# Designed miniproteins, single chains, continued (5): the designs that were tried, part 3

Each design is a single chain, and the fold is of that chain. pLDDT is the mean over its residues in the fold that is shown.

## One batch from the design tools (miniprotein)

Design m16071
Fold by ESMFold2-Fast:
Structure m16071 (fold): chain A 107 residues (1-107)
Amino acid sequence: AAAAHWARAAELLDTPLSDVDALTQAYLHLADAAIERLRRQDPALPQEEIDEIRERTRRDAPAVAAAVAAQVEALRANKDEAALAAMEERRRRLAEEARALAEAERA
């Protein structure tokens, strides 16, 4: 199921960084994909530790997404085109990496 989480994260990251709901869901899917990968690499990883990571991510993801959206709006207000371009490049790279990881998991 890691492939499905990577694919959904890539789809959601293709939305603007100002879309708080899409960015929140992207973070949640990235976290679920990372947890599935960790479980496959270390089957002895404690379930308690996995549950704690999931709980923290679900709690923090909306605030992180809102902070990113607020940063984008502040940069637009200040017309900081270089910083906006850097954030868009990072978003594009994350979406591309998530797509590649989804394909690797399906192969």
Scores: mean pLDDT 79

Design m16072
Fold by ESMFold2-Fast:
Order: C-alpha cells, then sequence, then structure tokens
Structure m16072 (fold): chain A 79 residues (1-79)
C-alpha cells in the first residue's frame, strides 16, 4: 500500500542520498514520498512528515545534495 511504498522509499532515499540523489534508491524514495503526499491523509500528517524528512536530509546529506533534494521536495509540496 501507500504506507509501505512510502516506508520503502523513505529508507531507500536515506541510503541513496549517501550515494547521490540520482541513484536507484533515490528513485524509490521519490515514489514512496509522492505516494504518501497523494494519499488522503490529514494535513497534520504531511506537516509532521515534512519536518521529520527535513531533519533527516540535514543530518545525512552534504550541502549540495541537501539543496538538490530539498528543491525536489519543495516542488512537490507546493503542487
Amino acid sequence: GALDAFDIGFRSGYTGFKLGPTSAASNSFRTGYLSHLLSNKPMKSYSTFSSSLFILLETNLDSKEYSESWLWITKYLAS
């Protein structure tokens, strides 16, 4: 389901970001993240998720990888 896809994508993205945002793991993360955003979940869930993901990216990416990943995320959060 969407939660399973999100979980896999989130974990894969975490690993992939250490290797680069264009890796296969990053693609899995993008799929899981988008599936979560497109779900019928309450806005509160999206707010909490966004904050947690922001912290995760800051902790595990260099400044360039962080900026590129964050730019991708903000594109989809705005849509």
Scores: mean pLDDT 46

Design m16073
Fold by ESMFold2-Fast:
Structure m16073 (fold): chain A 69 residues (1-69)
Amino acid sequence: SELLELILEHRKELAKAAARKLAAEKGLTVKSIEVVESTLDKTVLLVTTDEGKYRLVVTSSGEVTLEKL
């Protein structure tokens, strides 16, 4: 479905924006962002920073978490 693909792409872009904002609030320099999972239930990103790797999870309920690996 084209609509499903558009929804998933939009959610990935929102998750990347959230990752950059939360990293900046923590004083972290983002080196790379990789999409690990992209489903209707959640988007999972691997965020590589100057202080190590973090996992960002955005759920369908709107919950956003950034956790150090």
Scores: mean pLDDT 85

Design m16074
Fold by ESMFold2-Fast:
Structure m16074 (fold): chain A 76 residues (1-76)
Amino acid sequence: MIITDGSGGADYVSTVQNFIHDLSVRFSRNQINLTQIQSMTDNQARQMRLTVTDYYYNHWVSMMNDFISAMRNMLQ
């Protein structure tokens, strides 16, 4: 199920994509490791929980789990 609040939903997706992009760049440059990514992800999840609905928070958790899984696959 997709919830979009017009431009609000688009802004949320943009924010998440920018965060993932920044982590990917830092990871590709060997500036952070998976443990640091997991820690930073948890911190951002806490911040998102304070500012968005539970529905968007659950989407955030899902997106970050997919991102971490993709990063693990890239290390093979």
Scores: mean pLDDT 63

Design m16075
Fold by ESMFold2-Fast:
Order: structure tokens, then sequence, then C-alpha cells
Structure m16075 (fold): chain A 66 residues (1-66)
């Protein structure tokens, strides 16, 4: 699955590469295996089939399937 992920008020962090996407940036994430939100912390986690992990704040990041 392919998703458009937009940093709205919070950054997106690629944990695998250390790259940070600042508020106002949009990325396309291909081959998404899992998307989860931690109910206690609000942390959004996106994992790809290749094992790349992205973190964000679920309230500050917009995710759309494309």
Amino acid sequence: MTYRVTAVTSPIVNLTTGEIFEPGETITVENVARISVDEETGVLTITTEDGTVYLGDAEGVEVEEI
C-alpha cells in the first residue's frame, strides 16, 4: 500500500535514516506493511515491508492512502 504522509503541526522522523521532515512537508511512503497509533502517547508509527520505520504525532500528522 502507498500513503501520502503530511507533517502538519508536528515533524515526521525516519528512524532508519535519521531524516526529519518538518511541518509543511509531505512524503510518499510506498510498500507500507503497518500503520499503528499508540493510544497512551499518540505516537504514529509507519513500518514498510523493507523495515523502514517512520514516527510522528497522530494529532499533528495527516495520513492518506493513495
Scores: mean pLDDT 85

Design m16076
Fold by ESMFold2-Fast:
Structure m16076 (fold): chain A 70 residues (1-70)
Amino acid sequence: SMRAAAARLAAAGLGLPVPGVTEEQRKKAGEGLRVAGQGDYEKGAELLREAGLEATPELAKAATRLASGE
């Protein structure tokens, strides 16, 4: 589901352990989540995909909201 995918991206971007995601991928995902948190969902999603995670701008936005406790 979109919610589960967004939660996975948020957890990875926050550096939390996520099944199938390496520490190096989480570090790169953190940069993507930071950029998305600044409102650039397209660039944030691009960086999350470079980290090896499936992401769209909509998922990056949802992940940012979950990461902020919203």
Scores: mean pLDDT 84

Design m16077
Fold by ESMFold2-Fast:
Parts: structure tokens; sequence; C-alpha cells
Structure m16077 (fold): chain A 67 residues (1-67)
């Protein structure tokens, strides 16, 4: 996988809702058996919050880049 995401350095994929997913987001979706092309923004946010708690620096990096 080639880095294309300026925030994480990973390849991004766009969902049908127009949300761009980093390789970390894609990995979280895959680990939870969720198809990234059919994932809702709610599912993506829930997975990030579950796997990247507030004290995790990766959570801040991802969320700051989206904001």
Amino acid sequence: MKPLDPLTGEEMIETEDGTRLSAIALLLLDLNNVDPSKATDEQIVALFEQNLPEDNPARQLVLEGVA
C-alpha cells in the first residue's frame, strides 16, 4: 500500500457519502467485517472511537486532519 493520506501517510478510499478513509480506517472496517464502500459515517466514527480512545495520539491526528 502506497501512502497518499497527508495525515497518516496511508492510501485513502472515498465512501459513497464522500468521506475519505485513511488506511487505518480501512483496517478498522476490515477487522470489523464492514465494507468501506457501504459504510456509513456513523459506523466509521463509532469504530474510531472504540479503537482509538481519547488518550491515543492517532485519534487526535486523524480527527484534527478531518476538522
Scores: mean pLDDT 57

Design m16078
Fold by ESMFold2-Fast:
Structure m16078 (fold): chain A 74 residues (1-74)
Amino acid sequence: MAATPSEAELDQGIATVLAQARAMGAPPAALAEIARLLDEARALARRYLATGDPAVGEQFEATALEIVRRLEAL
């Protein structure tokens, strides 16, 4: 399986964020935007796990902060 324990933790976090946004009554457009950012964060996390590149880790952090901003805008 491609998934690792670290990826499973990320998947749980992503599912929790999306469930919370839905519970807050986020419209489909906002859910799609948040889902795209979460997919970008997951891709960056996977790349960081594969390469150990600190620049990728910094991009992951920036994407996570953007997700928080989008949730605050709901």
Scores: mean pLDDT 76

Design m16079
Fold by ESMFold2-Fast:
Structure m16079 (fold): chain A 105 residues (1-105)
Amino acid sequence: MEKILNLLKEIAEGKKELNEEGALKVFKAIYLSMGLPEEEAEKLAEKLVKLFKKWHEEGKVTDHMLEIIESIVEFILENKKKIAKELGVKEENLEKTLKELLVKK
């Protein structure tokens, strides 16, 4: 998952563009994996997408941004099977799917 950590950091630093639609799906899957209702998961995922967009526009890396990114990656690492299920993919393909969903082609 170091590749996903580095990818989220590069998006936050403004080096890569966030795929808003794909990122929304990923973040919603994370919140659903936490046991949140669908509407709450979607609302929180939308807020997280807006936060990454703000970070990308500012182009400054802060310790707070890194803590949030590290927490996201740690949760994915600990919950790979649940997140893969929510995204409709095999656990072995999760990292590849996350890369394809998070960044614009």
Scores: mean pLDDT 84

Design m16080
Fold by ESMFold2-Fast:
Structure m16080 (fold): chain A 70 residues (1-70)
Amino acid sequence: SPLLERVERLVRELDELVKELLSKLSPREATLLLARWLAVKGEIHLLSKLDPERALELAEREVRRLREEL
């Protein structure tokens, strides 16, 4: 599915954005970012099976949010 392939690419991009942000954050901020990313990643994976379009929307919103933090 092209839609699921796009979601997988965005998840990989999010992993890299999170990694980049972690290098710039305090231990407390890094812990909060990791906790949020684990929760969002879980939701994306669940939505990919139930509602792939919502999974894509969530992934795209999170990419935009994290890019604004860089």
Scores: mean pLDDT 87

Design m16081
Fold by ESMFold2-Fast:
Structure m16081 (fold): chain A 60 residues (1-60)
Amino acid sequence: EELERRRREAKEQLYEGALLNAAITDVPLEDLEAFAKQLGLPLRPVPSKEEAEKILKSLG
């Protein structure tokens, strides 16, 4: 259970990072859809550039 939760969280973190990068770069939405599908996650909206920059800055 703990290991399964950790794996799911790791996949979610990878996808979240891809969404943040897409928000601050011109990454095609199709690439994000393919990535989400590979991770087995539902497609999420790309955050605004300002929101993404704020999150990235808070991470260091």
Scores: mean pLDDT 74

Design m16082
Fold by ESMFold2-Fast:
Structure m16082 (fold): chain A 80 residues (1-80)
Amino acid sequence: PLSPEQRRQQGLLSLKTAEENLEKAKKAFEKGDKHKANLLLVAASINLSAARMYEDALSPEERARLEELEKEVRELGKEL
């Protein structure tokens, strides 16, 4: 099993990777590249699921950010 410190590091890394992929997805969508936007959105969704596995190791503020990103992924997904 991962230590509490390792769980936190994995959760934060996944959350950061999800943020990066979601921002790239939004930019691709704005440029009309729906295929690229969809691939990046899938990558963001996978990383959010990974971050959710470690939610007990995240702060309340980090968990709120996770929930915000999950909502943004769902909303962008409706546009694709």
Scores: mean pLDDT 89

Design m16083
Fold by ESMFold2-Fast:
Structure m16083 (fold): chain A 85 residues (1-85)
Amino acid sequence: SKKFQELLDKLKELVAKLTVARAKGDKKTAEELADEIHALIKEIIDLLEEAKVDSDEQREQVRKQLEQAVEEGEKEGREKVEKEK
């Protein structure tokens, strides 16, 4: 789904920004980004319910895509922090 990929891309960007904010000790920005990530996760859950993801294989694929988006976001955020040192 194009909408699902858009939400995954947004999750990756928010996780990268959160990683940078945490590394800089910007607690307020980190809390705001964490709230945005929680809201985005709810949107992803709603989209999956609407799409009627009903097979174990489809659920496992979605789980892996979400985990990959988070891992890639954290990596991008760490690389930004190291380059700005």
Scores: mean pLDDT 82

Design m16084
Fold by ESMFold2-Fast:
Structure m16084 (fold): chain A 76 residues (1-76)
Amino acid sequence: MEELKEKTLEALKKWIEAGKEYDPSDPESRERYLKAREEFLKAAQEVSENMTPEEKAELDREISELLKKAAEEFVK
């Protein structure tokens, strides 16, 4: 179970890092960003299916906070 939490947070961190390295003149950079996002979403779905409600709530809160901060820096 700890491995699933670690994997989900690692995938989120990779997505954030890909966002920081995003270069609008490089299509490969955009592909990397989208791929990292997809991997994170897949990990989050796996969490939803395999963890207890309390574990999901705890991890979901952590994920939401990290995503909100990343979105503030890159989407706006």
Scores: mean pLDDT 74

Design m16085
Fold by ESMFold2-Fast:
Structure m16085 (fold): chain A 90 residues (1-90)
Amino acid sequence: DLDKKLLRPKPLLALLLRLVGLTKEVYTLSEVRKGLEELAERWGLFDPNDPTLVDARNTPLGTLFEKEKFDLRDKKAIVEAILKVSELIE
């Protein structure tokens, strides 16, 4: 179960997670996703017409995921994006 795996955030992800009070070295995917959701809400990045869509243009989140917009309900896409900016721990 991928949700039970631990991951170590790479530097940019680790920095962004610290902004929402997440200061550990390792996290579950669910913890990282929740931290990113809180950060997107704090920065007001949710589309007012579709609250599942994040507009990350010109933000560190857009830099992190190399995308201007992403759907937080697309669990597969979000998991793949997080894994690209993290080290998976066995």
Scores: mean pLDDT 75

Design m16086
Fold by ESMFold2-Fast:
Structure m16086 (fold): chain A 103 residues (1-103)
Amino acid sequence: SSALDQSLQTMAQNARDLAEKARQKAKENPDLKDLYLKLADAYQQTADALENRDGEKAVEYIKKAGDYLIEVLRAEGRLTPSSEASLRTAYDIVASAVNFVIS
């Protein structure tokens, strides 16, 4: 396997770890349970897309994960307009880089 294949596998594992963390947060935060479960699903779908080398699905779910993370932080009172813009930019860069690499 190439160094690229190893990097994609590492990214997929990191996405699975984030999905598990989001599921744990859903149990700890009943008022935000549905939002954390949506975040967990987006991270899991990201991991699956990376393993399948599906660039379009990886872009879709990376962006969804970013949107759900922003909504979690907003609900927790942890979001400013500048941190929202920075998170959207970071997830867009990651999605674009992953799509470029897979395509």
Scores: mean pLDDT 88

Design m16087
Fold by ESMFold2-Fast:
Structure m16087 (fold): chain A 89 residues (1-89)
Amino acid sequence: MSKIELVKEILKVLGAEHKFEDLVIVAHLDDPSNPPSLEEYRELRNLPNETLEAIIAFLRAHPDATAAELTRIPGVSRRTARFLLSLRE
């Protein structure tokens, strides 16, 4: 599975699949003027595929997961965990 497919699956698990096109378009812009909020998305995109798959599996098993629980996954920072939860709904 590619990184873009893994990100799409994370958004589906969070119930935010409708946000996928906006996030993918914006995150693929190689533009230094991109808002700071996109830095968290770039960090997510740069995680190893194994880490992204672990996030998907964890969120599927724990739909009410907290940011603290997500940070227990190796490679997941507090910023990344909070960003993922901000996409929920």
Scores: mean pLDDT 70

Design m16088
Fold by ESMFold2-Fast:
Structure m16088 (fold): chain A 87 residues (1-87)
Amino acid sequence: MEVRLEPRRARAKVGEKVTLKVTSDAPVEKYTVEVYDPNGNLLKKIETDSETVEITVEKPGRYLVVVTAKTADGEAVSEPAIIEAEE
């Protein structure tokens, strides 16, 4: 199966919220969303059944978002979405 984050690349100003949509080609039981800060540290990890993920960018730099989708047949991991935060 494929799981994707859309848009795969977004720009935001510091202090803004970025909304990403999760899409899958198979039914999903649960999503695990991981957000990495510009230094590569895990900033946030959330478990959700929502297709929509909102992220606030508080420092300039490149953030990465990865989603793991849990299905009846196993797990699938998205390619990272990139959020570029500007001052």
Scores: mean pLDDT 81

Design m16089
Fold by ESMFold2-Fast:
Structure m16089 (fold): chain A 74 residues (1-74)
Amino acid sequence: MSAKELAEKIVAEVEAAGGKVLRKEVTEDEAVIEVELPDGLRAKVTIKREGDKVVITTETEKGESQTVVVPASM
């Protein structure tokens, strides 16, 4: 999956959960999505493609961060 495809999926999931997308900046290899979750918590999701991997970093307004690495399809 490209960073763009993964960003579109994350946007759809946030909206389906009743959240709001505040900002969306998407390229083929990088995306930054700023969201407000249904409980009012704001988060920034950064997606980077690094070769055969996609790195997803989620940072909340409370300073919590989580990083997930997923394989990109060839």
Scores: mean pLDDT 77

Design m16090
Fold by ESMFold2-Fast:
Structure m16090 (fold): chain A 94 residues (1-94)
Amino acid sequence: SSSQQRFIETFIENLAKLAAKVEELKEDPSEENQKFLKEVEEAKPDIEKAIASLPKEVQEKIRKEIEEVLTSKEKREELLEEEEKKRAESEKVR
């Protein structure tokens, strides 16, 4: 697989995790969560431009992944647990 394919897969994974976090926080935001949601909204135009620059097949894959994240609480919890695990591993190496 090419470095471009790996970049695209990582980008899709990060977008799915971001969508999961936004969906889980939108109903019960603390001040920190409200700040995070505002930062995501401010970044949304740049994210949309980045997605629009990708091949149509990749855009459809992103749409499908985001739809699955928005419709499955279990998938959102799995993505957020994986992010927390990676963060904990990074802290351990410090």
Scores: mean pLDDT 78

Design m16091
Fold by ESMFold2-Fast:
Structure m16091 (fold): chain A 80 residues (1-80)
Amino acid sequence: MVEREETHKVPDAKKKAEELKEQLEKEGKEALAKGELASFEVSVEFDEEKESATVTGKAVLTDEGNQEYVSTVTLKTDPS
């Protein structure tokens, strides 16, 4: 398993999280269609109190003995 985490400040965390989810789902579907991934999952969690959103992508590679990769991106609304 390989895990990656990053945090970004954006003007609208919810909108940016929805855009990122759509992009990752599109990329995941394309990779699944090419047989590069055994499975792909994207989840979004929104924290209304902190005006932040967490996008988690999980991918399992077909060719590397089902090697699992997890990427977590935390988006925070910057009201400045």
Scores: mean pLDDT 76

Design m16092
Fold by ESMFold2-Fast:
Structure m16092 (fold): chain A 82 residues (1-82)
Amino acid sequence: SSRRLSELSDEEIRKALRETMEKHFPKVLEEWLSTFDSEEQIEAADAAMVASLRDSLPPSTTLGELLDMLKASMKHVEELLK
């Protein structure tokens, strides 16, 4: 997507990240979610992640660039979990 992070809501970013994890890294997502005891903890973790990404990335960063960075990071996590 060519849409910039500054043009996206936190919910749109969260949804895109979750859908990418479900499609490409379902085992990493399953393991991550299993560390939480409640939906409220998952929602808090998702909100913290989106806030951290907004603080660390230029507002001109596109959703496509963010998802490419996520995929690269999750490949690294998969290697560490072996």
Scores: mean pLDDT 81

Design m16093
Fold by ESMFold2-Fast:
Structure m16093 (fold): chain A 83 residues (1-83)
Amino acid sequence: LTPEQQEEFDAGAHLIAGAVALVIGDKYRSKGNLEEALEAYREAQRHFERAVEHAKSVPDLAQAARDGLEEARKKIEEIEKEL
């Protein structure tokens, strides 16, 4: 992979990992496991932050990463209010 292809791949990998962590968080939340949901959403936030960093040269991917980051942050705030 070229350096540019590697950055795009890394951004995509983190974007997928963030999305998976959100799904895991939602599953914990649906079961009332709020502390586990919070940890999963924080993991999603970390992945989306990494995706934003790697996707700076790829506008569509950068936007998807920013949207995911915003969703993770909102879910974290919601769970913190429930705890």
Scores: mean pLDDT 88

Design m16094
Fold by ESMFold2-Fast:
Structure m16094 (fold): chain A 64 residues (1-64)
Amino acid sequence: SSIETELTELEERTRKMRERHAKELASLAGAPPLVQDMAQGVKDVHMAVMQTVITKLQKKLAQS
């Protein structure tokens, strides 16, 4: 179904985004803890938004 395709594409996109976030956070290894925590927080919010969309699609698929 279109929902299954969209879910698979979002899961792959989320995986790639997590990899990019990990590299960006690694570049901050020498930064003050507050800067690292703030960067982590922003990236966590981005991941949470993506996961919310995935969860909604999973629920729609389960109800179909």
Scores: mean pLDDT 85

Design m16095
Fold by ESMFold2-Fast:
Structure m16095 (fold): chain A 67 residues (1-67)
Amino acid sequence: MEEHERSLRGTLADLRAAIDAGASPQELANLVTAAHLQLVGIELLDPELAERFRPEVDELTARAKAA
């Protein structure tokens, strides 16, 4: 679980940095896809932990789509 959590946190940090840097819509879409796949992986093992990450994933997804 710790590794899955670390991977998602890393992807969310990369996504936030990419949004701030004005990355391409394609690059943002790729990072959003990675974050959602990692979140699904966590949800299968620990649904409660996944719910704690969901607001940040949703917020960054919305920002990426708006960029």
Scores: mean pLDDT 84

Design m16096
Fold by ESMFold2-Fast:
Structure m16096 (fold): chain A 84 residues (1-84)
Amino acid sequence: STLVQAIASMSAAALQAELNRLKAEAATLASRSTDTQLLQQVQQALTEAEQALAEGDLDAAANALIEADILLGVLALKEAVEKV
């Protein structure tokens, strides 16, 4: 469908911008969080996204970025709760 082609035409540059955004968020949370295991999982997902982008696999890159975003959300919530 035209919609699927429009999504697939989402440029590697747009996914790279999202990767850069999530990397910056991860760096900020890493300076404040003690959850080493969750930080490792975030770094693995970001690395998978970077590798997928380098290979031109936009679907794999998008999936890895979604995983990283979810894990960062969990990390941010844990950091907020542990400071109360």
Scores: mean pLDDT 78

Design m16097
Fold by ESMFold2-Fast:
Structure m16097 (fold): chain A 90 residues (1-90)
Amino acid sequence: MEEELERARRLRALLEAGAAPAEAARAAGLEPEDAEALATLPPEALVLQLEAQLLLAEGMRLLASSDSPEARARAEELLARARELAAKAA
């Protein structure tokens, strides 16, 4: 969760500083295959889509690993945010 959000923030900061999308993605710790695919997107869409995917993954993980009300509420927040960012990336 925290590490994944920090990766998204790092990617955004690098793109705002003028780094190339592929270089920013690698610096954010993405897999080479994912970095190459994301590098085809414009910088704004790249940042939003990466952040959305990271939030979606964390939300799904919480739903799979915990039945607590707190975990479900947190997962719902993450999934809603992921959906919002994915819509902006389109």
Scores: mean pLDDT 70

Design m16098
Fold by ESMFold2-Fast:
Structure m16098 (fold): chain A 94 residues (1-94)
Amino acid sequence: LEELLEELRRLVAELREAVLRDAPTEEIRGIIDRVLALLEELRGRSEGELKEAVDKAIAVLRQLIAEGLSRERVELLATVLGAEVAWLERQLRE
């Protein structure tokens, strides 16, 4: 689980960097798809409160994607994901 959270943190940083350099929507979408894949893997390895938190993160991410990707929405997405990852890390370490 720690390795998946570390990879999620890395992808969130990569997403933020891509937004800052005005990366193409296709590249940003690719990073988001990798985030979703890691969250789905975490969901499969999680139970109880952790699984519920991961399910919520996936739902929020999918909703933001469904509303369309813009620079502003991607920045919001990166912020939300960063907060969710920080919360998940606290649950595993505390």
Scores: mean pLDDT 75

Design m16099
Fold by ESMFold2-Fast:
Structure m16099 (fold): chain A 87 residues (1-87)
Amino acid sequence: AMKKVFHELRLLTDESIEKAAEEALKLIKEMKGEKVYVLIVYDPSRPDAETAAQALKQLFLEAGADAVALADDREDEIARAREEVLA
């Protein structure tokens, strides 16, 4: 059975958005024949946060992630998206 790997990125501060790009590139370099699932959580009140989340989703999918889900910063939406991406 193929190993599943789950990553969660949170774009909730300007620093988190800056770090998320660096972490995304690091995770992409480490993708090696595993099933990779990514959840990106963003603050919808922040300028460009949704645009940044969509760009990261495309980057992960192009790099070979098996599934990528986006969620706003509400805990119920995060839980829902986490279940959907891992299904």
Scores: mean pLDDT 76

Design m16100
Fold by ESMFold2-Fast:
Structure m16100 (fold): chain A 85 residues (1-85)
Amino acid sequence: MVKLTEEAKKIKEKLKREVPSVEDEVIEKIARAYSLSKDKVALANVLARLVAEGKITEEQARKIAKILGVPEEVLDEAIERALAG
């Protein structure tokens, strides 16, 4: 089991406060992605895939994106691509 970095732990705690209805395993996956890459497009694609898989709602994805510093327009484009195929 790979330990979360201190940065990933802090972002995980913040995400759990803002979107408490999202499952812990999903929050941890997002926190790990953020720890590995700060690229806004890559983070938007992770969130868009979770929306397409039904693991989070679009509203939850937008709240998470704001916390991670992902612009809303980048997230919306990623969600459209994920849902369209």
Scores: mean pLDDT 80

Design m16101
Fold by ESMFold2-Fast:
Order: C-alpha cells, then structure tokens, then sequence
Structure m16101 (fold): chain A 71 residues (1-71)
C-alpha cells in the first residue's frame, strides 16, 4: 500500500497516519501541525509522494496538503 510506505518513511504507523489525515480533513489544527512536523526536513520526493497519496485518500484537503510541499 502506498499509504503504508509513506507512513513508514515518516516513522509512524499506517493507523496513526490515517487518524492524522482524518483529523486534518475535519479541521484539527493540531493534526495539521503534527503533519508539518513529520514532513520537516524530509526530501522533496518524500513530501511530494505524501501529498499525492494523502490527496487521493482525502481530496477535500488537497490544497492545504499541497502547501506542505513549500514549507
């Protein structure tokens, strides 16, 4: 699963990543902050793959997720 591979590269479980993405989609600012922290210092390729995979799962968050590529 692409989601599982992304979770592994972020150092968290697939369950944790799914919960964070759901919370972020529901407008939880703390979840968005945690996702930004997990992506901090990661190579652009990892961040782009994350945005692609997460946007496919939660399309409503695509714009906000894309912003994480530039932080």
Amino acid sequence: SELAEVAKRLGISTSTLTRLLRAAAEGDAAAWQRLAELLRGKPREVRERFVRVASARFPETAGALAALLFE
Scores: mean pLDDT 80

Design m16102
Fold by ESMFold2-Fast:
Structure m16102 (fold): chain A 67 residues (1-67)
Amino acid sequence: MIEGPEAKEALELLKKLGALDSDVSNKITEEQRRVLRGLARSLGLPERDIPTPEMVEALKKLLEESK
């Protein structure tokens, strides 16, 4: 079960970027965890089981740069 605004916000941002095909739910899937770890690695951030505020901010910057 995922809780907290950062987890939901990170998954919604990934969906907006087209990096996530699955719907956001109250349970994080293994596929979503793999996408999050891959994103953290590509951005030079620590790989973690849950999204961090730093990951959310990085995703927001990517979304703004795509405009």
Scores: mean pLDDT 66

Design m16103
Fold by ESMFold2-Fast:
Structure m16103 (fold): chain A 84 residues (1-84)
Amino acid sequence: SGAAGAAASALLGVRESDLTEEAKEKVERLLREALRAGQAGDVAAAVRHLEEALKVVEESDSPEEAKRQVARGLREAIRVARAG
């Protein structure tokens, strides 16, 4: 599904980012939940988890450039998940 694929792509982006290790752990957990929800066809749950991951990124003590890059990827993932 689009939601599952978007969550998987976002997860790879987070792993390669300069986010702090603490932020990566929290965001990866939420993205794995989004991926599972997307695979089950629960778009609402997938979007909720992606939105929560975005909040964790924005509130994290991470470099601003890393936050901008990951946030852009998460916003795109949310858009794709909602579009179906």
Scores: mean pLDDT 86

Design m16104
Fold by ESMFold2-Fast:
Structure m16104 (fold): chain A 96 residues (1-96)
Amino acid sequence: SEAEKQKLLALGEAYLSSGQGALDMGQELFEKGKQDPSYFDAAISLFQSAYDNFKTAAEYFKQAGDEEKAQEAQELADQAQSLLQEAQQLKQQVEQ
């Protein structure tokens, strides 16, 4: 139904927004981590949260039939995963 589609789109947008907030905060803390490594664990957790939220958003958009929004959310999930891997790698280099 149209009402079910609107509900799925609203859920997708909510998770997309949550993911974006986590990604933005994660990027800020990741940059701070380059000067103070104590920030890396928080940045890693935020990038993981961003990835999970964007993947959930993509699934809701797919269920709603919005393939463009699903692709947008998946691309943001891929970005968050790349940043997660970079933060983990840089943390390992500093903690050796």
Scores: mean pLDDT 92

Design m16105
Fold by ESMFold2-Fast:
Structure m16105 (fold): chain A 63 residues (1-63)
Amino acid sequence: MSEEEIEERAARIRESIARALRGGPVVLRVALHELQQALAEETDPLIRAVLEEGIRQLEARLA
């Protein structure tokens, strides 16, 4: 992927995580499932790191 493509994808993922963190438990659980699914299919190490951080943040809010 190009640096521009990676930055665009990272920005969209971070925005999605930020929106989920403002939601209730149902929104958090749906977002967690979506991030876990995305991580399973992702091969780019930078995007994987962003997804793993998002998963940690959502799990912390659900604890």
Scores: mean pLDDT 82

